# Designed miniproteins, single chains, continued (3): the designs that were tried, part 17

Each design is a single chain, and the fold is of that chain. pLDDT is the mean over its residues in the fold that is shown.

## One batch from the design tools (miniprotein)

Design m8599
Fold by ESMFold2-Fast:
Structure m8599 (fold): chain A 55 residues (1-55)
Amino acid sequence: SMSPEEMARSILRQAERAPPELQEVVRETIERGLREGLSPDEISDRVAEALERAF
């Protein structure tokens, strides 16, 4: 099973070539999710929700 930290690294790696504005939203959302102790799937869902709200 993937850890929250492994999910965070995977998402950030996928976002490396994205525009800086998108990378910032992803990074902030991941940092908040890790702080809150969210599961890997919850972190992924929060990133998707944040991107839908911002873009």
Scores: mean pLDDT 82

Design m8600
Fold by ESMFold2-Fast:
Structure m8600 (fold): chain A 70 residues (1-70)
Amino acid sequence: SEQEELLKSFEEQAKKLLEEAEKTLSKEDVEKIKELLKKTLDAIKAGDLVKAKEYWEEMVDLYEEGIEKK
């Protein structure tokens, strides 16, 4: 299904982003990213694609801000 494919795609992208975040960001920022990834995946599972997109974009913004400040 589209939802299953989207979930799998997000899980793979989330894992890659988390691995990069752990290399470049502070432990505190990594913990915030982990929480946002969990919220994104939970939203996808609930079928709330609008919330999933919001949490994913918030996480990407946090990652970019963390890199820019260092």
Scores: mean pLDDT 79

Design m8601
Fold by ESMFold2-Fast:
Structure m8601 (fold): chain A 92 residues (1-92)
Amino acid sequence: TELALEGGREALEGGMEALKNAKTKEALSSGIAGALAGAGGIFMAERGNAVEGGRSGEAGGLAALAGGKLAGSKEAIEEGEEGIRLGRLGRE
């Protein structure tokens, strides 16, 4: 479904926002993890694997949320939460 693709996109965007606002190595690492997992979720969903795409989007959203909290980025937090929500819906 489109939900797995959207979850990956939100996780990628949230990870990138956490990266942009990172002041610590921990925030930077979480942002990178969120962006990579989000991109992987997009890739898998585009190949028709909504289950693995949704799982990757959820994992990326969790990392983006953690990175956003560490970086103090409201945008990264909100996008990370959407990545988790849409990734979970997409993998059902």
Scores: mean pLDDT 85

Design m8602
Fold by ESMFold2-Fast:
Structure m8602 (fold): chain A 98 residues (1-98)
Amino acid sequence: MSSVEEALASVEAAKELARKAKEAALAGDERKAASYLTAAAILANEAALVESPEVAEALRELAEELEEAARELEEAGKTEMAETFRRLARIVREKAEK
């Protein structure tokens, strides 16, 4: 498997972890949500080391999903968790633009 294929697989895994983090946060399990977000951040950071337009686009999609999750969390009254998701989305988006 190429480095690009490995990086794309890491971004897909990060998307799954971000979805699980949102579900945990909505359920009130902030510790579990933070754990999933930390794992997603590590995978996204490793993927971002691969210089590829395909990886950059996948990271942009991940950032958009994190921003959408933050909006849902804020609407549910989970303001602090929503802010954590927004910060990760910002970091991921900045990595995609490099």
Scores: mean pLDDT 87

Design m8603
Fold by ESMFold2-Fast:
Structure m8603 (fold): chain A 100 residues (1-100)
Amino acid sequence: MAEEEARRHAREALRYLDEAIGLAKKNPDASEIQKLLEEAKRLVEQAMEATPDEARKLFTEALGLLRKAYELAQKFSPELAEIVRRALEHVGRALAAVSN
């Protein structure tokens, strides 16, 4: 069901976000990326507890932050960028599932 699918993708996004935040914390030059990832994580966690309409808005906002984090990460670390891309993919799938 769509709500179960959205929740599954949100959980996978949180796993990749935790990994990406952990990598960003190891380098002071990644402080802007870290802040974007921490805010995106907060929005994804809120979306999992929200109504479908609220979750759609929260996932959309998280996608915007993750796209910015991905652009910055590409200039900084290919490894970090790939993990952020995985988080972005799963947030996008969660958004699609609640947007039926």
Scores: mean pLDDT 86

Design m8604
Fold by ESMFold2-Fast:
Structure m8604 (fold): chain A 70 residues (1-70)
Amino acid sequence: AARAAELAANEAASQRIADYMREALAANPALRREEGGERTLLGGGLPVADTSAEALVERVVAAIDRARAA
C-alpha cells in the first residue's frame, strides 16, 4: 500500500511537471531549439532511482529555470 501510494503521488507530480514543461516549451522557444532539451531537463538532470514527488517537482522546476537562464 505504501509503495502504491508513493507511486500515485509521484505520478501526480509527474503530470504537474509535464504541464509545466508544456507551458515552458510554449513560452520559451529557446528550449525547443536545444536538441535534446527534454532529455537535458529531465533525463540528464534527474536520477530516476533517487526521485520523490517533492524532489521531482523542485528539481524539474529548477532545471527549467536553469535552461531559461541559458
Scores: mean pLDDT 56

Design m8605
Fold by ESMFold2-Fast:
Structure m8605 (fold): chain A 68 residues (1-68)
Amino acid sequence: LLEQAREFAEKGVEIVRKDPSKEKEALAYLEAGRQSAEMLLQTDPEQGREAMDFVEKAREEVDAILAE
């Protein structure tokens, strides 16, 4: 779950770095990562917070790329 949240977040960022027009696809990956992090928060709060932080940083990076 932690690794899955990281993979989804990384894919979201990768998508917009290669093609900023794919914002919708990137956001879908970030949302999938967020859901994985929320599930992890229910079973392991510390790992869930780490996963959530990773997704939040990825969202910030996506926003920065799209603002260029």
Scores: mean pLDDT 79

Design m8606
Fold by ESMFold2-Fast:
Structure m8606 (fold): chain A 88 residues (1-88)
Amino acid sequence: DLEADIVAALALMTLAVGERIAERQGNKELADELRKYRDAFADAVNAGDYETAAEILRQAAEVAEKHGWTDLARALRNLAEKIEELIK
């Protein structure tokens, strides 16, 4: 599904950009957590396990929110909801 592939690519990009910005801002803990979730998300997508992929994005959003990164958390939740909608 091209739409699911595009949403997954946007999620990977969002996590990668978040990781880079967290590193730049000196938030090493958030950067390391986002890298962990990005790797887990990529593994789930490569396995075709989109339910797990969506759950990983929700977990990443919770971690971002705990660090005060509310806009990143919102973006990650929106991407998780889009994946959930596409897989039914």
Scores: mean pLDDT 88

Design m8607
Fold by ESMFold2-Fast:
Structure m8607 (fold): chain A 92 residues (1-92)
Amino acid sequence: AAKEGAEAALKGGLLAAKEGTGEGLALGIAGALGGAGGLFEAEVLGKDEEAGLAAKGAGEAAIRGGELAGSEEGKRAGEEGLRGGEAGLAAA
């Protein structure tokens, strides 16, 4: 859940950054960095609770970035990141 959420948030952030400008680009970058950090925390450090928090925050950033960028795929991936992060937190 947390790992999958972080992967989805990373994808959503990258898609939002690719198509975004200004605020959409900034939020896309934030989502991508947060998703990458969540992956590191889940896979390298084994910190599933922190990975879930990172995936939730990164997913929210990717949703907003995707909306501003007009990236429906980025928004959907951000929504998966948010859901995975919440599920990871509930399981931790």
Scores: mean pLDDT 79

Design m8608
Fold by ESMFold2-Fast:
Structure m8608 (fold): chain A 65 residues (1-65)
Amino acid sequence: NDKLAEEYLEKAREYEEKAEQAKKEGNLKEAQELYSLSVLYYNAAEAARAGDWKTYELLQKLIEK
């Protein structure tokens, strides 16, 4: 659980940084989409840490779309 949570937290940070970069470049729509992905990864990390695999699987499906 902890390893998976760490991996998703790292991805959440990566997408947040990409969103900030897109915002600086004036790509506001792309920044919005990247922020949304960051939030999904963050919530998936919390679900994995809590052992809430049902929520984790639902969030994973949203990320894959």
Scores: mean pLDDT 82

Design m8609
Fold by ESMFold2-Fast:
Structure m8609 (fold): chain A 61 residues (1-61)
Amino acid sequence: RGKELLEEARRALEEGDYVTAVELATIAAVEGLTKEALEIAAEALEKMGQDEGAEIVRKAL
């Protein structure tokens, strides 16, 4: 489940759908894939120009 969400989050990130990437990564993190999911979320937030949010997520790692 979480691994599937992580793959979908990565796809969304590669396709420029940063909002979907953050949403799917957040769900994957809750399902136990925390480190990988937070890395994807941080990268998506940075690409959206939300540097403060990305920094908070990275500190949670």
Scores: mean pLDDT 76

Design m8610
Fold by ESMFold2-Fast:
Structure m8610 (fold): chain A 72 residues (1-72)
Amino acid sequence: SIRDYTLELLDVVVEGQDKRAAVRKKTQAELKATTDPEEKEKIKKEAEKELEKIDEETKKKIEELKEKEKKL
């Protein structure tokens, strides 16, 4: 149903936001613990990759839900 679709969509969005928030908190803690500029750059790049993966996963889940709804 449209109601079930909407609730599943909201759950996917919220899950994505929670995962992004967790990555940001972890990254900020690691940056505060690190004094080496080269290591800080690596930490930032690792965080960007993790955020990109979360965004791609969220987008794929949303598209799967849209396709499921279109078929029913």
Scores: mean pLDDT 83

Design m8611
Fold by ESMFold2-Fast:
Structure m8611 (fold): chain A 68 residues (1-68)
Amino acid sequence: SLLDEALELLRELALEYEKQGNMEKAELAQKAGVLLVLGRYDEAIELLEKIDSELAKKAIELIKELKK
């Protein structure tokens, strides 16, 4: 599902930032995943917009599709 795909991207994003020692961005990705599970899509998108990465942009597009 689109939800599962978005959650997988957010998990990958969080792990990648953890490996880089960027705990701030890792926490943003983790929090966005929690918001996504709760159906709080706009809040998840706002957090992901703070992360300047292609994976975050792909996750945002999937979440926008979930809102339709």
Scores: mean pLDDT 85

Design m8612
Fold by ESMFold2-Fast:
Structure m8612 (fold): chain A 72 residues (1-72)
Amino acid sequence: MEAQAEATADDIIAGLEALGAKLSEEEKEKLRKRLAELILAYRNTAAPSADARGDAARPIVQLVNEAFEKAS
């Protein structure tokens, strides 16, 4: 499960770089680790409602947006 979350984080980072985000190796490693943690938490969330799923996903979306702003 953790390895799958890390793979998803790597895919997100690759997508960010493809869209023009320029990240250092240290920034990529920090982002990868944080994204993997948030993705794992999201997947382990017992979310019976759309609102609960949205709340669990919000930190992931926020981190991706912040990475874009800081890389520009």
Scores: mean pLDDT 71

Design m8613
Fold by ESMFold2-Fast:
Structure m8613 (fold): chain A 60 residues (1-60)
Amino acid sequence: TLSDEEKRALLQELGKVASPQQVTRAANLLEEDPNASQREIAKAAGVSVGTVREARRRAL
């Protein structure tokens, strides 16, 4: 489960490579389901799973 700080860091890293609309969709998913998988976040944001994995790695 991601903390609020980890969610914010992840969304900040995604914002470097994704549009504001894509980041907003990812943020909405994480608020609704804090246990959302990398695959689910990628589908919501419209980016690859690899993009989410890299963003998470940079955020942590």
Scores: mean pLDDT 80

Design m8614
Fold by ESMFold2-Fast:
Structure m8614 (fold): chain A 85 residues (1-85)
Amino acid sequence: SELLEEIKRLAERHLDEARAYAAGLPPSQKAGAYVGALIELAVHLRELGREDLLPEVIKWIDEQEDPVAAAYAFAEAARELLRRR
């Protein structure tokens, strides 16, 4: 899907920042940060009219070395897309 590839490209621009954020989190906060990022992502994808992409994005996030960083990067990318459109 074109939107999924667009979000992936935008997320890549935030990955270094997202990794730094995730690395700074205590273990007790990582699960909450991951869930929070997925909730934000779901809200933004719904606003974009593409909540159908959520399972594909979650699958890609969970395949990454740092799923917390990936979730944060995707949530930020979807938020930026929503603001641009």
Scores: mean pLDDT 83

Design m8615
Fold by ESMFold2-Fast:
Structure m8615 (fold): chain A 108 residues (1-108)
Amino acid sequence: DLEALLEKKLEEERKKQLELGKKRRDVVTEKHSPEEMAKLLVDIFLEEGNEEAARLIEEIYAELKAAGYSDEAIKAALLSAYFGLQAGLSPEEVRALAREAARVAEAA
């Protein structure tokens, strides 16, 4: 039955969109560790088909963690990177924004 197959595919797509929407809300509404936030953002971008954005998030997290930034500064940087990527900023602009956010949060 072609209709039953189409209904199943539509249901699968709806479930995927609901799960992605939940992950997008979870980034801003729930308390995360820096590692949990980085993993969540990577999952979001991979599910959106944006492998470059996912890689950028991983690189920003690794850089700031290695530099000894606080958990608060790393989370601020990751959220800034997420919003910058959603706003259509370039990778260079996103990296600069994330570094600035980490610096500002560390000074607070």
Scores: mean pLDDT 83

Design m8616
Fold by ESMFold2-Fast:
Structure m8616 (fold): chain A 100 residues (1-100)
Amino acid sequence: SEIRRQLILVQAGATLGIMLAREMGDEKTKEKMEEISRLLDEAEKYYLAGDYEKALKLLEEAREKLKELLEEEKDEVIKKYIENLIKQVEELIELLKKEM
């Protein structure tokens, strides 16, 4: 499934974001990325259960939290990483909308 592959990539992206923020000592970004990771995991559970509306809502919430994080972030490497992760989440949202 294209949606399942994209969901795995987005989940991996959030995990790498946590690791990057931790290595750089950016505790705020780490905590926000952990929250985003939890939203993505919950979205997967609803997607696998066939509840596409709830999955979509959780993905949209994760996207908004990533946008908030991008506005607050000062490190250029983390900013580019967050921008790429937002694009991946947007792609996943569009793929899921096509299944609804």
Scores: mean pLDDT 86

Design m8617
Fold by ESMFold2-Fast:
Structure m8617 (fold): chain A 71 residues (1-71)
Amino acid sequence: MDEKIEALEAALKAGDYGTASRILVELYREGVTVEELVAKLKDPEIKEWVKRMYKMIEKGLAEGAARRAAA
């Protein structure tokens, strides 16, 4: 898990947003919280990017669940 967090930070620093997004989705699926990720990351810009991406993933899942319940 820590190795994936380091790989995420390295990918973002290299401008490889495709790899970074893939790693982030894997971490989310493994149950890693945004608070745990932010605590382990060092770069403030990377922390903000991770927070925004997690919020988008959570919103997408919540909207999907709400639409399913309404049907």
Scores: mean pLDDT 74

Design m8618
Fold by ESMFold2-Fast:
Structure m8618 (fold): chain A 76 residues (1-76)
Amino acid sequence: MEEEAKKLYEEGLKALREGKYEKAIELFQKAIELVPESELAVESLINLSQAYIMLGKYEEANKAALEAAKLQKKLE
């Protein structure tokens, strides 16, 4: 689970670097689904928000950022 989620996260980062924002979103969503209450899910939500910003999807970006902040607080 955790190794697979990390692999998806790394692939998502590569997609972001390559300007493949829709693919990055899909990969980060899959990583979050595998490990929903984890530090990796927080990082994936932060990068998901960034990918939405790059696509001009500011409402979705804001929701992802708020979810990341809420999850980070829960993991403290």
Scores: mean pLDDT 87

Design m8619
Fold by ESMFold2-Fast:
Structure m8619 (fold): chain A 56 residues (1-56)
Amino acid sequence: MAKEKFEKELLEKLIELLEKKDNLALAELISKLLREGKVTKEEMSKLLEEANEKLK
């Protein structure tokens, strides 16, 4: 489903940016997606928690 695919791709990108510790790119991506209404604040918080849990 389109939403599930989008969330999976976003999660992978968040994990990549967190692993690189690229806080600027991470903040820009989050801000852009929230402004465009692609994700809600609640959805973004859940994805960030999941990404952090998947990191070592």
Scores: mean pLDDT 78

Design m8620
Fold by ESMFold2-Fast:
Structure m8620 (fold): chain A 68 residues (1-68)
Amino acid sequence: SAQDYYDKGKKLYAQGRYEEAAKYYEEAIKLDPNYADAYLGLGAALAHLGRLKEAGEYFEKSHALREG
């Protein structure tokens, strides 16, 4: 499920495995495009990888989904 991918992404993020965490968050988003927490996770992982513009875009998407 989307939640299973998100949970795996969180575990990898906690281990500092940001590239792998990002991939699992992307899979969660593919299964549930309205999964606000997965966009937040992806943004955080991308920020650690220095991909700051992309991280900002995903943070904005997460915020928009939580406000709607």
Scores: mean pLDDT 88

Design m8621
Fold by ESMFold2-Fast:
Structure m8621 (fold): chain A 81 residues (1-81)
Amino acid sequence: SALEAVKRKADELKAQGKEAEAFYLLGVAYSLLKEYDQAIEYYKKALKLDPEYKRAWLNLGQNYSLMGKEELAKEYFEKAL
């Protein structure tokens, strides 16, 4: 499946020491599946490893916006700036 392909790519990225990017990629995959809670968890894991990962802040905000949590979304969008 597409998700299994992304999980394999994430494992390759972790093997290369790109663990934050691996978690970000998993977050993107779950967002595309509309599994927003899982996507948010992976974006937060990416940001714990790399707080300067602006794309993860942006996508975290977007996921909260899609869940109807507009004030929380705004907070995370501001962190992406």
Scores: mean pLDDT 88

Design m8622
Fold by ESMFold2-Fast:
Structure m8622 (fold): chain A 63 residues (1-63)
Amino acid sequence: ASDEEIDQGVLEIQASALLLSGKKLNDKEVVELSQQALDAAQAGDLKKAEELLKQANELLEKK
């Protein structure tokens, strides 16, 4: 319901920010995971989007 709508919007913003960060850092893995997270969020698969965002963030922490 309303919580799902809020979560989708937040995940789309986070995925877009990570996608831009990955492109700026020339990190292809972060770009790929962030794009998949954005696609998942837009499809309403919030759990998949969160998992992909977590993986992208973990890759950024290693750099």
Scores: mean pLDDT 78

Design m8623
Fold by ESMFold2-Fast:
Structure m8623 (fold): chain A 68 residues (1-68)
Amino acid sequence: TRTIEIPVGADDTLQDIGRRIHELTGYVLPESELQSKEQLLAVLARYGLHLDADATFAAGETLRVRVA
């Protein structure tokens, strides 16, 4: 298992975050399913990827994605 750190920029959308996860993991996240935090977490779970439950997606946050 490895952890990938993704910095959240001030102008980042969930779709931008999904693209960075794809670039770092190789998993394609459908943009149509990235309309909310809950949808993003559900898509990640389908690929065995997990974000910390306390992640807020706020500007300046570093998201920690665990890869199975």
Scores: mean pLDDT 76

Design m8624
Fold by ESMFold2-Fast:
Structure m8624 (fold): chain A 85 residues (1-85)
Amino acid sequence: MPSKKEIILKGEEEVIRLVGEHLGLSDEEIEEAIKRRRELVEKVPVEKLIENLKAAAEFLAKSDDPLYREVGKIYQKTIEEVEKA
């Protein structure tokens, strides 16, 4: 079964791709950002990652920006998948 950190990273990757495409980043820049995020996730305790995702999902779901609401939905789905792991 995937680790909780792998589930979190999958959600973060989806967010980076969504935001990167909106900002007009190249595929190479998006892949580099994903690599850097993986390195950060490996260094942070999983409990802290989950806490931060819950706070971010709640905040973003209340946003007037459609992009931020979509990011909030991805984080909410990621939290649900982590809780089942």
Scores: mean pLDDT 84

Design m8625
Fold by ESMFold2-Fast:
Structure m8625 (fold): chain A 83 residues (1-83)
Amino acid sequence: DEAKEHLEKGLEAIKEGKLEEALAHFEKALTLDPNLIEAELELANLLKEEKNREIAKKYLEKHPDATALREQLEVIEAFFYYS
């Protein structure tokens, strides 16, 4: 499945410290399969760190059509805003 292939590539990018590539792969996985909970959870885990949220915001400036990433970022930021 193409969505799961992008999930695997995202996980490999995390292991290599390539965070922007990981975000791009998880975004692609969720675009192909919005119900792929494994990709959603891995993306949420990355976005718990403020540094990773800043990288995600820069990615979204270059890729304004990355809707799944934007939605996950908004959910995580709302959590930290009210914490």
Scores: mean pLDDT 82

Design m8626
Fold by ESMFold2-Fast:
Structure m8626 (fold): chain A 88 residues (1-88)
Amino acid sequence: MTREELDREVALTLIDMLVYLGIKLAKQGKFDEAAEVFERARELAEKYGFPDEVIELLKRASEAFKQGKADEAIKLAEEVRNRLAELS
C-alpha cells in the first residue's frame, strides 16, 4: 500500500464520518451546520480523487440542506454512504 493509498483510505473514513455527522445534525434541525459538514466532505472527496458521482451527491446534499429540503438531502447523504461502502 502506497502513502497515497493510505491517505485515500483515511479520507474515505473521514468523509463517511462527516456524512454521518451531517445526517445527525439535519435530524436535529441544524441544516446550516449539516450543509457546512457536507461541503467539507466534498472538499476532501475532490482533494483525494473520489469518483465524480460521490462529489456531485455531496454537493447536491449540501445545496438541499441550505434550501431546507431535509428529506431530499438525507436521501442524497445515505446514497453517498452506500457509494463509499462500495469503495471500501
Scores: mean pLDDT 83

Design m8627
Fold by ESMFold2-Fast:
Structure m8627 (fold): chain A 81 residues (1-81)
Amino acid sequence: VDDAEVKEALALIYRAIGNLDFEKGDFEGAAESYEKAAQIALDAGNREVAAESYRNLAKVYEQMGDTEKAEEARKKAEELE
């Protein structure tokens, strides 16, 4: 019933917001945006955007020193590739 095309667009927007937050050093904001992008992309059936978002989320957690969450995000990305 939800428009998958709209969800795909929203996932791309959140991924772009995450990229901007990461460049600004807002790692908490970047993590939140990448997580939302991945979840929305999965709901839309776009595994490529979801995998990219989880890979970027892993990089954010590495910058924050959270190796456990970084490993989790990498695993989720690999499962989608």
Scores: mean pLDDT 84

Design m8628
Fold by ESMFold2-Fast:
Structure m8628 (fold): chain A 50 residues (1-50)
Amino acid sequence: MDPELREEARRFVDEALAAGKTVDEILDEASKRGEEFTRAVTRELVERGL
């Protein structure tokens, strides 16, 4: 996975969690941005223990 996509996924997760989004809501939102981004977001959530 490219470093830019991974960094964007980290920011996305940080902002969504700060807004009170659940893991399911975060994944639903990420899926609208495509499979590669969804995989990056999923990896980030797993690395955070979510």
Scores: mean pLDDT 81

Design m8629
Fold by ESMFold2-Fast:
Structure m8629 (fold): chain A 54 residues (1-54)
Amino acid sequence: GVELLKKAMDSLDLKGEESARATGAILRVGVMGMPIREALELIGVSEEEIEKIL
């Protein structure tokens, strides 16, 4: 879960607003149990990029 999301953040080189959104997604996965796919969508990863990560 959280590990894959952090890897996605690193690969996307997110900054500013996108970085803040990604941090929120990590918290939702790690603390609230949000599915990793939903978290990746929240940070703006496309379906094609999600397939590359997962």
Scores: mean pLDDT 66

Design m8630
Fold by ESMFold2-Fast:
Structure m8630 (fold): chain A 70 residues (1-70)
Amino acid sequence: MREEMIERMVEEAERYLELGKEYAEAGDLEKARAYLTGAMTIAEMAVLLGGAERAKELLERAKKELEKLE
């Protein structure tokens, strides 16, 4: 079902967001950017597939975390 696919994408995006934050805390900015970009991409795809507000929230959170990295 589309709803099940979107929920799995949301869960995957959440996992990537958490990993990206952990790598940023560890000082591995390259991996942090990779995981945060992955989270953003997956969340954006979930939104495009008719994702709920939760997917939009994840997309915004991933964007904000990425903007903090320099």
Scores: mean pLDDT 81

Design m8631
Fold by ESMFold2-Fast:
Structure m8631 (fold): chain A 111 residues (1-111)
Amino acid sequence: STRDILNERLAPLGDELRALAEEIGEIARRHGVLAEVQPYLDAALEAIAREDYATAFHYLGDALSVLIRALGARHPDVLALLRRIAEILERAGLPLLADFLRELVDELEAR
């Protein structure tokens, strides 16, 4: 399944997922939406502790969705997080998915 592949690919990147959670939390704090984001970050960190990296990645996506709703998809902080996610996907051995996300970011910046 996609979940099993993602868990296998992300397992070596647990520290990168923790760093992403910290970056999302800092952005959420600066924009006054930490209370809405924090439950997803807590769930992601708990999933990392259980070595359930696919579930962690899912919750980090939920946290990012809160930021997109609050700031807009074209906000510089959102675009920076999307680039960080693309970097993680590339390091996970998913370069086509990383490239797709980078092209989406470039399109959002152009518009």
Scores: mean pLDDT 87

Design m8632
Fold by ESMFold2-Fast:
Structure m8632 (fold): chain A 83 residues (1-83)
Amino acid sequence: SAVDRAAYAIGEIGDERAVEPLIKALQDEDQDVREAAAYALGRIGDERAVEPLNKALQDEDKSVRNAAQIALKNIAAAPKKVE
């Protein structure tokens, strides 16, 4: 869908401003939207997504659970930002 493509594209760009909208999208009624949001959060690699993605591991849809698992692996492999 257009939403799925938009979420994926935002993840590819790595825009940290998209993190909060994508975390909300993990609660969407449409499992395709939740799956796309999980992948996008994984590509951005922002640690703010870790706790919401851990909740997504319990999602009713297997594709969403798989996307959350992949996203968590990507975030864990990303270089840690020092502040």
Scores: mean pLDDT 75

Design m8633
Fold by ESMFold2-Fast:
Structure m8633 (fold): chain A 65 residues (1-65)
Amino acid sequence: SNTLSSDRPVSEEEVREQIEKMGFRADKRKTSIITAALSAGGTVRLVEGEGPVRFDGNVVTVPVR
């Protein structure tokens, strides 16, 4: 599953490493959005592709390559 969540605040470095372990790369802006969402107790869904980040309550869908 390409879904991320955290029970604690996370750093951008931790997020970058986790995305890379999943076989993806995210730009600085997307990494910052993912980090903020996870640190706020939200759920992040990574999808392969390009395009804008989508927000649906505490669920954030982020296209990554």
Scores: mean pLDDT 84

Design m8634
Fold by ESMFold2-Fast:
Structure m8634 (fold): chain A 92 residues (1-92)
Amino acid sequence: AAKEAEELAKEATERVRRLIEEAARAAAEGRYEEALELLREAERLLLEAVEKIKSLPASEEDKNKAIEALVRGAVEAALAHREELERVAEAA
């Protein structure tokens, strides 16, 4: 059902956004190793959510729409904290 894909995407987006915010805060405080670990967890969660959505009994159109919303949410969160996250990349 479309609703299951939408709910999964919404829950995953919120969790990914929270991890990105925590990573940005850690980076702002100079805790780059912790920030990198939080970003890796966000990536893992994003990939798991995409795989779960793809496995749902829903149309490909509904699945793609849910995945697009999830990826857009993650990108928007990353862009909101771009300066802090760029420092993590430079330190790695």
Scores: mean pLDDT 83

Design m8635
Fold by ESMFold2-Fast:
Structure m8635 (fold): chain A 64 residues (1-64)
Amino acid sequence: MEASEKQLQIIKLVNKAVNSKDLKEIKKLVEELKKLGVSEQALNEIVEHLAEHHGVSKEEILKG
């Protein structure tokens, strides 16, 4: 299965955000995902996953 450079970067950033214990770092990684041109729908799904994994609200990841 071939993944584009962009797809691999997205996976790497999501994995870093999942494994991070610092909410500020998670927010920075989400901003990097936005800069990579991830669609609003895909970004929303990623943020929901991170919120569930870290036990925080979606708003805490998107704003703070």
Scores: mean pLDDT 77

